Designed miniproteins, single chains, continued (2). Designs and how they scored, part 3

Each design is a single chain, and the fold is of that chain. pLDDT is the mean over its residues in the fold that is shown.

## One batch from the design tools (miniprotein)

Design m4070
Fold by ESMFold2-Fast:
Structure m4070 (fold): chain A 99 residues (1-99)
Amino acid sequence: MSEKVEEVVKEALELTEDEEKRKEIERLYEKYKKLEEILKKPTLSEEELKYIEELAKEFGLVPPEGLKMHPKTLVELLISELEAELLRILEEAKRKAEE
């Protein structure tokens, strides 16, 4: 999936002239790459767990009451949310480019 997300990011950046929007796209892609690296690891460090928890709070991902979510499952959900956000940015950029 990283290769496809890289294409989405490249296309979104090519269609985006606003410097702040470009920085937002780059920041989201950096978060995505970091989560992909974390997902590939057999065990997560305390710092990686804290990063995942902070990012989950940012996206409003709260585990269901009484359910302990495995950290890897939370990473997979965060990757999906970042992919969805990058795709929304690309679709918005495409609409603006058609005008």
Scores: mean pLDDT 75

Design m4071
Fold by ESMFold2-Fast:
Structure m4071 (fold): chain A 77 residues (1-77)
Amino acid sequence: SAAALEEKRKALIEKQKEILKLLVEKKLDKKPASDDEIAKARQILDETKAAGWSRTVFIGRAINEGVSMNAIEEVLG
């Protein structure tokens, strides 16, 4: 039913939010990003800003370039 599909979608969104929350809460427990990795993330951010692209595009580009989420978080603040 449409109600069952909506409940599944809502559950997936809540699960994604919970995972993101846990990743944020545990960021201090993760190995810090290297200076080289942070520099690479900053370069990608600067290029993305110069092109006028969104934060989502920056995150996608950084992931495709092998940049860790820790470096992305460090650069974004």
Scores: mean pLDDT 72

Design m4072
Fold by ESMFold2-Fast:
Structure m4072 (fold): chain A 77 residues (1-77)
Amino acid sequence: SKVQELLQQAEETRQQMEQALEEGRQRALDTLREYRDSDPTYLSGAVIREVGEMVDKVLELQQKAKELEEQAEKEKK
């Protein structure tokens, strides 16, 4: 059914969101290791950038999942 298709797409989007969180965490750790002996201002800027990119991606995927769930709800009418 159309409802099942939309719910499946929402679930796939949630899985992508979880993957983005895991990848973002790994990038932040790699950045911390790479810049460990660097100036604290450089390290702080690099980590903030990685966290910002992760947050933006996660919020984008969260919004897509919500829209798919809302579309599924409308199809139940």
Scores: mean pLDDT 83

Design m4073
Fold by ESMFold2-Fast:
Formats: sequence, structure tokens, C-alpha cells
Structure m4073 (fold): chain A 71 residues (1-71)
Amino acid sequence: DKELKEKLEEAEKLAEKYSKALPEEVVKELEELLKEAIKAEAEGDEKKKQEYEDKVSKILNENADKIEEAF
């Protein structure tokens, strides 16, 4: 599916952008959670999507200062 692949590619680009601000291990975790959320959405699993999105938000919020400093 072209749309799914495009969204996964966008998630990779977003994680790459955060690699300027965050440790490699955190970036990899963020990328995986973003991809899992996208896959869950494609499968129609809204609960699983929300769970992964909540985890992404938590990581971003905990690292907000580092992200703001880098950008």
C-alpha cells in the first residue's frame, strides 16, 4: 500500500530529525513506536494506535527541552 509506505517513510524522517536532539536509543524507540501506531491504524486497531501514540507523546514530552534547544 503506497499510503502506508509513505506514512512509514515520514515516521523515519521525523525520527531522523530528532536524532539531532536525542540519543540514538531514544530515537530508535520513537521510530518503532511511530511505525507501530501507523501499522495499527492501517489494521483498524484504534486502541493499539492510541496506546503507541500515548507512548510517543510521553517520550517527546520528557525530552521537550532537548528538542527545543536543538531546533
Scores: mean pLDDT 79

Design m4074
Fold by ESMFold2-Fast:
Structure m4074 (fold): chain A 62 residues (1-62)
Amino acid sequence: SPLEEALRVLEELIELYREQGDESQAESLRQFGKEVETLDDESQRAVLKVLRERLEALRKRQ
């Protein structure tokens, strides 16, 4: 489901931000995950697209 996929990508982002020492961003994303669970399917799909783009960009900057 879009929700399950979005939460998986979000967890990956949280781990990468923690590895970089950005605890503020990691905590922000943990809180955002709770909000994603309350969104409709359309909004969850839009969020998933943005999260995937952020993950790819962050991995390229390692």
Scores: mean pLDDT 82

Design m4075
Fold by ESMFold2-Fast:
Structure m4075 (fold): chain A 106 residues (1-106)
Amino acid sequence: FVTPEQLEEAAKRLLKKIKESKSDNEKIIYALELFLVVPEAVKEVYEILEEAKKTGNYEEAKERLIKYLQEKLGLSKESAERVAELLIKYYTENLDILEEIEKLRS
């Protein structure tokens, strides 16, 4: 079990790592970890993906995710596009995000 206080500290740590990382791959890794570990910190991402799942409109969801990731997490357009594509595949193709993180680290 993790406490709400531990989840808040995890979110702050991951957001700091996204901001301070000099590697685009590291920023992508920490953004994906934030999504998996502290979904409450990226609630808007889940709302976008749940709406896309209901409507089938993943093109609109991709554009909304890219904007959110750039504006809220400070990702470059290229990194935001990569994260958005992986999150959509997670929802549509049951992509293993942990396996994708491992590939980015190698």
Scores: mean pLDDT 83

Design m4076
Fold by ESMFold2-Fast:
Structure m4076 (fold): chain A 83 residues (1-83)
Amino acid sequence: SIEEYHEEILISLAMMQLSIFKKYADSIDDDEAKSQLISFLQTMLENSTSPKLQEIIQKQIELANDKSKSVKEVLNEMEKSLS
């Protein structure tokens, strides 16, 4: 369906964005990186119309709020969930 096609494209874009963010996160404070990541994800969630993409983004926000994990660990788990 057209919805499956949109999902595939959006997941591919999300993976590219995560790869870019991983490089950026290496150069800033972990707490600052997590804060920026959460803000970005919340904006994406508000602008998303796909229920499947909304579910993925919500899980990513939950991962980013996990105080036991570094931003690198969070980003690695996010990539894993999209693959």
Scores: mean pLDDT 74

Design m4077
Fold by ESMFold2-Fast:
Structure m4077 (fold): chain A 92 residues (1-92)
Amino acid sequence: KLERLNKLMTTLFNYGLDEILEKGPGERSGAPLTPEIKKQIEEVLELVKEEPFRGGMAAMAIRIGTNDPEALEVADELDRMADRALAERGRR
């Protein structure tokens, strides 16, 4: 599960970084969700329910890749899950 989640996070993160590098921050209009990215986001949400500590990184990857409201809602959910899990674990 963690291996698949890491692969999905890396893919989403690289899509976002590539967009920023190609268009620059000022040119970033927020790419719309492709069907492929939407599937990846749904898989990430399922996997983060099992591995909530990874949710913050997954949320960041989604926010970098797109500004689509649907994706941002998922990112917000992932971020909340990760934040809660980290708080319970006891931050260093």
Scores: mean pLDDT 71

Design m4078
Fold by ESMFold2-Fast:
Formats: structure tokens, sequence, C-alpha cells
Structure m4078 (fold): chain A 83 residues (1-83)
């Protein structure tokens, strides 16, 4: 299970960035839920985007700022469709 050990080491190396994206991303989802009255399915979709963004930051594919921008765009799209 050496892949899991590598993933843990990479997560530890990017811990502060992961914590920032998690905290700020969850805040964006909470604010959107209150503003748009999102369904549980919409919230689950938003959480899926957050998890992918965290993975991309952990692997160095995105900056925290880019990850938060993707989360924000996804939330806006979800809110528009939930009309």
Amino acid sequence: KEEWERIKANAEAHRDEIEKVSREGLKLIDEAEKKYNLSSTDIARALGVLLRAIADVMEGRMTPEQALEEIKKAIEEIAEKSK
C-alpha cells in the first residue's frame, strides 16, 4: 500500500493549503445553501467539487486561489440550475 503512504506524505506537505481550501470552500457552500436554499443533492455536488479541488491542490495541479475559483464557479452553476 505504498501509494497511500505517498498520498499521506503529499497531503502533509500541502497541509496549510488543504486546510485553507477546505475552510474557505465549506464557507462558500454554507453561504450558497443559505442564499439559494440548495437541495441535499446540490450540496453533495458542491462537496464533490470541493473534494476534487483539494486533491488538485494536494497534487500541485492548482493553487488554493484557483481551487476556490473553481468551487465558486461550480456553486454558481448549481444555483442557476436549482432555480
Scores: mean pLDDT 79

Design m4079
Fold by ESMFold2-Fast:
Structure m4079 (fold): chain A 94 residues (1-94)
Amino acid sequence: SMLEEMRKELERVRAEAEELIRQGRGVEAVELVARTAKRLVEQNPLVSPEQQAAFAAYLDSVVAQARTASLAEQRRLLGHMVAMLEHLLEEIEK
């Protein structure tokens, strides 16, 4: 149920991030997803410290890219971030 709760929270955050993108607030959208992803991963006992550190580094790199990116590129980065997070959750659910 913890992974199910994480998936549901990610779906809600995705909707909020898409609304921020519609408002032209793409950096805030990427930061919102990154903050939520870090919190969910850090609170999950199934995720190793090594996996947590690697994922945090990935999220930090995406946020850094978003700050200098166009809105179209911010949308692309958001999509990739969500896809990578969904893959991570699927892998640890096995």
Scores: mean pLDDT 79

Design m4080
Fold by ESMFold2-Fast:
Order: C-alpha cells, then sequence, then structure tokens
Structure m4080 (fold): chain A 75 residues (1-75)
C-alpha cells in the first residue's frame, strides 16, 4: 500500500540521517531531515483517522531517537 511504501521510505531516510549525524555531516543530515518531514507529512495526510494516532506516536518515537543520536555525537 502507499502507506507501507511511505513508512519504508521514512525508515530508510531515518537510517541515512543517523549515518550522516554520526559522520558529523550536518549539511547532509539537515537535507535528509527536510525530506523526512516532507514524507512524514504525506504519510499523515493519506493515513486513515484510525491510523493517524499510531503513526504520530511512531513518528514521535523516531524523532526522540534522532535527538538521542545527535546528543551522543555532540558529547
Amino acid sequence: SEVEELKKKLDELFKKIEEAIRARDWETAAALEEEYVKVAKKLLEIASPEEQAEFKEWLREQQQRLGEVKAEVEA
């Protein structure tokens, strides 16, 4: 489904963002984060009302993880 394709794309982008952050490639990380936000917005727009709450929580968890990776690299 389109939802599953977008979720897979977000997972792939998340991994690339983590790699860029760990490499301290902040320009690449920023560009990938912009694409991530765009894809996440599209996912939420096409998600059913029942799916939206679960997807928002999943996205929140991914954003928290990304913040943890940034903090780890900056320490």
Scores: mean pLDDT 81

Design m4081
Fold by ESMFold2-Fast:
Structure m4081 (fold): chain A 76 residues (1-76)
Amino acid sequence: SDSQSESLLSQAMELAKQGKELEKQGNYKEASDLYFQASDLLDQAADVSPDPQRSEALRIGSEELRKQGQELKKKA
């Protein structure tokens, strides 16, 4: 449902925010872990959304966070 998708998106945004703060502090390993967790939540949000446009946007966001996590993992 859209409400479930919104809840998952909100959780993902909070984790991504925490990851960004850790990245600013140079804590790349923990930031990477949070970005991967946020990416997984965005994929789940996309899967439960009945709106194809929203689902596509959430999947794009998930892939961007996953790429950020991978880059930070290389720096750790």
Scores: mean pLDDT 88

Design m4082
Fold by ESMFold2-Fast:
Structure m4082 (fold): chain A 60 residues (1-60)
Amino acid sequence: MKKISKENYEAVRNAALNLIKLKKTISYEELANLLGLSKSVVREAAKKVEKELGVKVFIE
């Protein structure tokens, strides 16, 4: 199983919390570009964050 770094997970989690507050959504591609991460890493982290928080704020 591929591991996500704690720093990358926290970055995606903070982005999700900000999106919830602003009532907005962002694509995995846009988030990857903002964080300087690969789309695959962002997609994996985003799925775990969405499951943790019980929300859906990221789109394909």
Scores: mean pLDDT 79

Design m4083
Fold by ESMFold2-Fast:
Order: C-alpha cells, then structure tokens, then sequence
Structure m4083 (fold): chain A 80 residues (1-80)
C-alpha cells in the first residue's frame, strides 16, 4: 500500500512534538480533518466546525464527537 504520510507530514509531526507548539498541532489537526473530508468520512459542515475551533482542545473535542457519531452511524447501519 502507498504510505499515507508524506516526508513533510512526518517532519511536521516531529517538530510539533518537540516544540509542543499549539499552532503546529492545529495545523496537524486541520490536515487530518481535511483528509477525513476528502475520504468522505466527514461532511463539509463537520469540516467547517473543526476548522472553526480556535484551540487544539476544541478541535480535538469536535473531531472526537464527529468520529464517535460516525461510529454510531456504522453501528446503526449494522443493526438496521
């Protein structure tokens, strides 16, 4: 399978962890949200909610809530 992470993404991840920079973490979360949207896992509105968050904690909260809702949707599909 093709590797999911580019050279830039791997380097960004290391820098974010070393520096503990909130803005670097936001950029990583933004890219994750965009990837989830491109894969069709989340909707445009859900992507906008994640991008609307001003803090890393808010972005993580929104993303977790969205992903949990998607897991429940899959479970309901299985039950239906």
Amino acid sequence: MLPPASEEEQELGRLAEEEKNEEAKKEVLRRLAETLYELGIISKEELEEILKAKSVEEMEKIMKEILERKRKELAEKKLA
Scores: mean pLDDT 71

Design m4084
Fold by ESMFold2-Fast:
Structure m4084 (fold): chain A 90 residues (1-90)
Amino acid sequence: TIKDVIKSKDYNAIKAYLTKVLAPKGATDQQIDQMSKMIYDFSKTIKSDDQIDYVSDQIDKALKSTPKPTIVDIGTVIGMMRIREALGLL
């Protein structure tokens, strides 16, 4: 599941998961790589299982929010979570 992938904090596992989800929807390798890097970098800042659950749920919702999720969709969600983290609200 996406939660297990994010909990692994493994870039290759994250990229493999996003490739399976987004390549059939027409995402390019460049788009998948950029989204994977964004998710991977943010995953490394997460400290607790509750944060992993919250972050995984937010990313899963972003990936399912539209038929073709974009870099902007994922970037917006991660940006919001980074702001919450900076404010101690994550």
Scores: mean pLDDT 78

Design m4085
Fold by ESMFold2-Fast:
Structure m4085 (fold): chain A 59 residues (1-59)
Amino acid sequence: KLTKESFLLQKEQLEEQIKHFEEKLDSDKAEFWKKQIQEHKAYLKEKLEEFGLDVNSEL
């Protein structure tokens, strides 16, 4: 069961992963990394809204 506290820890990990993917945007796989970034951001937005957190302040 995903709790708000567990999600906030996952959010930090996902944000670090997004930054890593952004560093890969200069590669021949830029479109692949853009898709991964967007999917992670979409997941974070969905979970922030689910937990009643401010999406604009957190993203």
Scores: mean pLDDT 72

Design m4086
Fold by ESMFold2-Fast:
Structure m4086 (fold): chain A 57 residues (1-57)
Amino acid sequence: MEALEADLRELLARDPFPPRSTLRALAEKYGVAPATVSRLAAELLTERARAAYAAQA
């Protein structure tokens, strides 16, 4: 699971709106459901936004 999170963090750093095909390929690579990858990506983006907001406040 950690490897999937690391790959997602790198992907989102390059493109915050990756196409569904890229997320599906990542899901196949790690043997998880595409919905799991999408949920994790949304969670990572939320954490990033919260950290950025806190830094500005």
Scores: mean pLDDT 75

Design m4087
Fold by ESMFold2-Fast:
Structure m4087 (fold): chain A 110 residues (1-110)
Amino acid sequence: KPTDIQRLRAAIAFRNPALGLKDLPKEFVDLLQEAVDAAYRGDLEKTKELIDELIKKYPDNELVYVFAALVYAIAGDLETADRILEEAEKKFPDSNLREVARATINALLS
């Protein structure tokens, strides 16, 4: 829903601690917000560019993979979203990554 995307934009802009955004650098937040906007417009090429940049700059932060999957889901590319989560599970085997991704999607898109 358009309202849910606006809530997501606000949560990112205000660094909502419930989403783990409080301690992230401004560059991360700015790139994530731009990726959400691109995905919502259906600009899959720009979405991929921005998500690749986020992963490149912050490869050891599991939240990058959670938000990457969410952004691809918003863009309608559920296959890429699932692939990113599978890759992240291999990289972060002790994390609750799937639970965090599910909670984030449910909170922001419901």
Scores: mean pLDDT 74

Design m4088
Fold by ESMFold2-Fast:
Structure m4088 (fold): chain A 61 residues (1-61)
Amino acid sequence: MKLTPEQIAALKQTPFWTAFAKVDPDESGEVGPATAAFFAPFDRDGDGVLSDEELAALLAA
């Protein structure tokens, strides 16, 4: 799974960032299986990319 720099910046504004940063500490946007699994419930299309709608669901939590 790859995150755009804009999605990374948005995630830094959320409490989810502390959990995410523990598994992708270099903030490369390319994440290991554990982080991919964390985002899998929000990746409703299963395409391995977070859409704006899926990111909005994370931000609302």
Scores: mean pLDDT 59

Design m4089
Fold by ESMFold2-Fast:
Structure m4089 (fold): chain A 85 residues (1-85)
Amino acid sequence: SAREASRRLAAEVADFARRKAEELLQLGEKTGSEEVKRLGRELQTAADTLSATPDMSRQSAEGMRAYVDKKYEEGLRIAKELEEE
């Protein structure tokens, strides 16, 4: 049903954000990067907000996934640059 699909989308996006937040927080700890840790905390806040969201449209889910991916890739880029030094 449309209601079930909307609820599933919200839960899936929340879980996605949570996993990416955990990965960045661990990476920030490993690299000692406060900027990577900050990005991880931003994604953690997004995951908390999404977990409190009962449903969402497909467009909203796609937009939120894109936001999470953008922040995650930013964190990975910073961490990679730090590996060179």
Scores: mean pLDDT 85

Design m4090
Fold by ESMFold2-Fast:
Structure m4090 (fold): chain A 80 residues (1-80)
Amino acid sequence: GVAEILEELRAKAEAHPDEAVREEALAFLDEVERAIAAGDHAVPEEEIERLGREAEESGDEELARRAYVIAAARRLVERA
């Protein structure tokens, strides 16, 4: 499942030889996990991407960021 994929990616990030890359990758994964935990997987990816574009155009940067993080999380599941 998604949680299992995130744990595998976390293990790979922790094994990375560059400390700065490890820190940034782990921070990104924490953000992805928070987005998934908010139940965002309940909506289709197309709707999430549309929401992101509309929020970006309206100047709601926080909503746009959140939508793109959720879309990225869904793509991680698809690529695994």
Scores: mean pLDDT 63

Design m4091
Fold by ESMFold2-Fast:
Order: structure tokens, then C-alpha cells, then sequence
Structure m4091 (fold): chain A 75 residues (1-75)
């Protein structure tokens, strides 16, 4: 549990940093909201397995966010 909680805390800090350094577009904001929700659900999870499932969803949304940032970078 402590290791999962540390990972959740780390992802929360990373998300806050990303929010400060990316453009405020509707698409980015939607993905950021989904990541934040998944992290919150992981933190609220009653079991390690449930927390891991929500963290996997957060990682998937982070991948989608990276693709969107790459698209914006490409003009």
C-alpha cells in the first residue's frame, strides 16, 4: 500500500507540473481531467488491485496526452 500511495502522490505532482506547462486547449483539459479523476480513484481505492487498475487508466490517458502534445509540436 505505501508503494502504491507513493506512486499516486508522484503522479499527482507530475500532473500539477504538466498543467502549468501545457497550453489550455479543450482537448488537453479533457485529458488532464480524466488523468486527475483516475489518480483520485486510485487514491480512494480499497484494495491494491483496484488502485493498480485506476493507475493503468491514468497511464493510458497520459499516453494520449503525449500524442496530443506531439501533434501540437508538429504545427
Amino acid sequence: MSAIQALVDSMEVSLESVKRHVPETPEINELLDQIEKAIREARAAKTESEAQEHLEKAIEYLGQLQKLIDKLKAE
Scores: mean pLDDT 78

Design m4092
Fold by ESMFold2-Fast:
Structure m4092 (fold): chain A 79 residues (1-79)
Amino acid sequence: KEAEVNRVLAAAGRAVQSALEGNDEEPQKYADEAAKIAGEKSEEVRRELQRALDATKAGDSVGVEQELARIRKLAEEAA
């Protein structure tokens, strides 16, 4: 349960980090990994993760934190 939540958040964090580093493909690969681990919440996680990536590109650190918190809640509901 908690291990799965942590895996979703680790993948989501890697997606945000790779976007901050200016990678083109890596953010989407990690986003897909996070969504896959989230199972039934995969579509919701994909939506929030895309918003987190958009916030990352805009330099909105508060928005990134808020979207990652939503992803955590979705992962907890899926576990």
Scores: mean pLDDT 80

Design m4093
Fold by ESMFold2-Fast:
Structure m4093 (fold): chain A 70 residues (1-70)
Amino acid sequence: SALDLQKVIDFLKENPELLKEIEEELLREAAAVASDVAVGAARMLLEALEEVGADPAVIEALRAAIAAAE
C-alpha cells in the first residue's frame, strides 16, 4: 500500500548506512535479492529507492531483475 511504501522510504532516509548496503548488494546480486522477496516487495523496494534518489545503476539493476523474475 502507499502507507507501507512511505514507511520504507522513511526507514531508508533514517538509515543511510543500510541504504548504502542495499545499493551495494543490488549492484552485486540484484537477481538474488529479487528472488529472496516476493515480486510485489521487490517493486515496493524499487519505488522506495527511486523516491530516496538511489544510484541510477542500482535502480536499473533491480528493475531488470524484477522483469526477469516475472
Scores: mean pLDDT 77

Design m4094
Fold by ESMFold2-Fast:
Structure m4094 (fold): chain A 100 residues (1-100)
Amino acid sequence: SMDEEAEELLRKGREAAKAGRLEEAIEHYRKAIELAQDPALKAIALANLAAVLAEAGRIEEAEEALDEAMAVVDTLSEEEQMEVMPYVIKAAVAISLARR
């Protein structure tokens, strides 16, 4: 499914980010966002994108991605929000650290 493909791209993005390959991580996360049909999966991809953009020093783009993630979160069930919020919090922390 498109969501399974998006999940694979999220894993590839996470591995690229862990290796310091920030531009590769950004590309994988952007593709995951395009393919994700599950709003929770899309919110996770947007939050991961925000965090890696912040690490790359692309603060305005990181803030835009976080705003999009939060807008998606507002459409989710309470259970889905609980699953996604740790990713959103990590992204917010990354943006805060990048501003210093």
Scores: mean pLDDT 91

Design m4095
Fold by ESMFold2-Fast:
Structure m4095 (fold): chain A 87 residues (1-87)
Amino acid sequence: SMADVLAELYAELRARLEALPELSPAQREQAFNIAATALQDVADGEVSAEEAAAMVRAALRRLGFPEAVIDEVVAALRRGIARLEEA
């Protein structure tokens, strides 16, 4: 189901963020919330995959996240969206 896919994607996103040693716990939670919200908006049909990726990238840049971290988060988001489209 879509709910099961979302649960797996949230777990993968948290694991990816936990693997980034330069981020504080607060920064990990912030990045998670931004990406998870975008993923949910795609699942709900509110935004396209392209819009979601652009929004997450812009939000993380505005918050001063390093480009390497932004790329990791956006890559995880894009993989998640692809799985949602298969569900």
Scores: mean pLDDT 84

Design m4096
Fold by ESMFold2-Fast:
Structure m4096 (fold): chain A 94 residues (1-94)
Amino acid sequence: MEKAKEEAKKAALEAIEELKKAIEEYKKTGDEKPLLEALGKLEEALLALAPYLSEEERKELLELVGKLQEALSKKDYEKALEKLEELKEFVESL
């Protein structure tokens, strides 16, 4: 893989882990600030990764992100964590 794509993948994987931690913290504390910051980092990391993806891979990424955002909007944090695992597996497969 090209170094730029590899670095974008690593950033995306790190952002996924930070969001998982922020969701667990939110479940315990109700503090939305770490959750919002982690979501912003994930969005930036995925935007940086998108140019290295095929049309098919970008479509799958958008579907996974959409499902994650839907789960978070419904405050279904268990579902959100499941979708983050799917997103992690997708990014690792690139």
Scores: mean pLDDT 83

Design m4097
Fold by ESMFold2-Fast:
Structure m4097 (fold): chain A 66 residues (1-66)
Amino acid sequence: MEEDLEKKVLELLKKSKHGLTPEEIARILNVSLETVQRVIDRLVAEGKVVKKKEGDEILYYLSEKA
């Protein structure tokens, strides 16, 4: 269920202060990269997650801004 995956992604990002790539999230949660990217794109659109380019990588962080 995509809602359950969204919750797991948010909890994982909350524990990972250094940010995570979609590939790392997919590996940790044992789901496809395509599924993770779709969920992350939604969370960024909702303002719950922020996207940052760090060198050659794109890292995602939990948004703490209310």
Scores: mean pLDDT 78

Design m4098
Fold by ESMFold2-Fast:
Structure m4098 (fold): chain A 63 residues (1-63)
Amino acid sequence: SAALAAAQRALELAQAGKDPTAPLDRAYAELKKAGKLEAVKKAAELAAKGDYVGAAQALIEGA
């Protein structure tokens, strides 16, 4: 799915110490359209703490 692909790309960038913002935002948008609001909330809380790896993993699990 588009959500899964975007979340996986966000994880790759976060693990490499690169900016995951663009694919993370794409994964949020796709999961919101799919009604996966709990996964989006969990990921947003992790991202707010600077845990982008955890945020991307939460989105992968929710996809």
Scores: mean pLDDT 85

Design m4099
Fold by ESMFold2-Fast:
Structure m4099 (fold): chain A 85 residues (1-85)
Amino acid sequence: AEELKERARRLAEEIRRLVLEGAPLEDVALRLLEALEELERLGKELIEKNPEKKEEIEKALRESKELLVGSFLEALRERRAALLA
């Protein structure tokens, strides 16, 4: 479970940096999709290894995906605000 959250924090930071550095939005969107797929794959592997922790892992996966998407949207809002300033 903690591994999912740690991976999500690193991926969120990477995506945020790409957005704020002005990377093309298509490239950022594709990287976000890849990151979400990585988290889902890791979550499935963790459940297979630890079936007794399925609920904990599913919750961590949901929270990790929410963190990733939320960080992306926040970075986009910041980028938009900077363009208008």
Scores: mean pLDDT 83

Design m4100
Fold by ESMFold2-Fast:
Structure m4100 (fold): chain A 91 residues (1-91)
Amino acid sequence: LQEAVEALREAALRYFERQLDRLREALPSWSDEQLRELIRANADAFTQGMLELATDPTPASRRALENLLELLEETDPEVAEALRRLVSAVR
C-alpha cells in the first residue's frame, strides 16, 4: 500500500509541476517557491483524496473511481496507472 501511495504522489507531483507555467500566468504575484509549495500541497491533497476514495467500499465510490480512471487515461495516463496500482493495493 505505502509503495502505491508514494507512486501516486509522485505521479500527481509531476502532473502539477507540468502546470507550473500556467500557475505563473494565473498567479503572477506569487514567487516560484510559493508556487512549488502550492504544487506539493495539491499533489498531497489529491493523493489523500484518492486513497480515501479507493478505500471506501461503497458502490458510489467504486463508480466515481472508475469514472476518474477513465478520464485520467485520456489526459494523464501516468496518473491513471498509479491510481490503478493504488486501487489494486487496497482491494
Scores: mean pLDDT 79

Design m4101
Fold by ESMFold2-Fast:
Structure m4101 (fold): chain A 69 residues (1-69)
Amino acid sequence: SALGEEIVRLGLEASKQTDPAALRELMDKIGELAKQIKDREELERVLERMRAAGVPYEVLEPIRKLLYS
């Protein structure tokens, strides 16, 4: 989906961030977009694509919290 593609793109951008404040803002954006994905299986596929692309564990946290909290 377009939302899923945007989330993966933002995750890759967050992976390159060295500024903690900028990283937090990107992670907040990822979380807000992820909340719009109502299909659990689609959100799980987005998480897997981010992992496969090498996105760090910390950046995956907003999506993991939605799936597993």
Scores: mean pLDDT 83

Design m4102
Fold by ESMFold2-Fast:
Structure m4102 (fold): chain A 93 residues (1-93)
Amino acid sequence: RREEAERDIARGKQLMDEAVNLAKKAASEGPEKAKEAYRQAKDLIEQGLEDMVRGAYRLTPEERERLIAEAKQTADDSLKYIEELYEKVVKEA
């Protein structure tokens, strides 16, 4: 159903945003917290990707293809960002 698809996609985007914010906050709190947050943020990004893909499969084939590509790119960008952030904190420790 379109309403459920839009809700799943929005939730997936929110989870990825929460993952990035979690990593940013923990990075300011030191390397030990950054390590745990990095792990949790990766899990949140994976869950967000799954939610967006699930939502996309409820839409038309054209919308599905575009949204899956967007979801994968957002997940990749988010993972790269939190990885770079974690590496900086660990190197400065």
Scores: mean pLDDT 82

Design m4103
Fold by ESMFold2-Fast:
Formats: structure tokens, C-alpha cells, sequence
Structure m4103 (fold): chain A 100 residues (1-100)
């Protein structure tokens, strides 16, 4: 299985930072991906992203930061097959992951 990842930081109280890693793993067949979200190396959520050719799909995973703030991770892929997945945190784009 091919897994691609992006890592970014979320700022908590008083300059604390959380390291967030999002992985996207292609599953058997075109257009199905497993999305996992890790915070400081611990898995906090998982979702399945199903994308049909010519369509877009989005999954959302939420977790609570150590300061009690709710963090929303949104993962969007346009079209099925190879391409890019866009990762956003609290509505702001943090980067893209290339998937095959």
C-alpha cells in the first residue's frame, strides 16, 4: 500500500505546539483512501475517503488540543485516481499530499 503524509504544527496555550501528522493511504481499487490523523505520534482519528472520477470528496476529523480547543482537520480530494489531497486545519489550508 502507498502511504503519503504531511506534518504541521498547531499552536496551543502559552506557546505550546502540537505536531500533527496526516497520512493518506491508497486502499485496493481506484478512489478509496484511508486518512489517519496523529498528534505527537498518537492516532487521534481515522476516516475513509471515497472519490469517484470527476467528483470531489471531503472527510473531517476533529480532536481536542491539550488546551481544550477543538481542532478540525479537513481532507479533500478532487477527482478519483492519482493527484493531490488538500489538508486544511480550522478552515485554513496547511498543505497538500500527492497520492497515486
Amino acid sequence: ATTSAITFTVTGDAGQTLTVTVTVTATSGAGTYTVNVYVNGNQVGTATLNVTEGESATVTITFTANNGDLVTVTVTKTSGGAGTVTVSVNGQTVGTITVS
Scores: mean pLDDT 73

Design m4104
Fold by ESMFold2-Fast:
Structure m4104 (fold): chain A 94 residues (1-94)
Amino acid sequence: SMEEEIRALLREIAGILREIARRTGDEASLAEVEEFLARLEELSPEEAFRALLAAAQRTAAAVYPRLTPEDLALLERAEELLRRAGELLLEMRE
């Protein structure tokens, strides 16, 4: 279903953000992503998307000064998947 596809994308995005946080040693960003993952199954797709978007913005801001080319590629992948999840979420409302 479209909801299952959205949840799969959100899990993949969270995994990428967790990897960036681990690679940069950013404990605050890591805690934020782990809290999101713990709550993911309890949230609606819309609530999960909003929570993850906020977490992604905070993670990007916190780790930006320490990004390697590899970390930048991971962040770009997360942004692509967030865009796709947002598009599917809009389609669900029609």
Scores: mean pLDDT 80

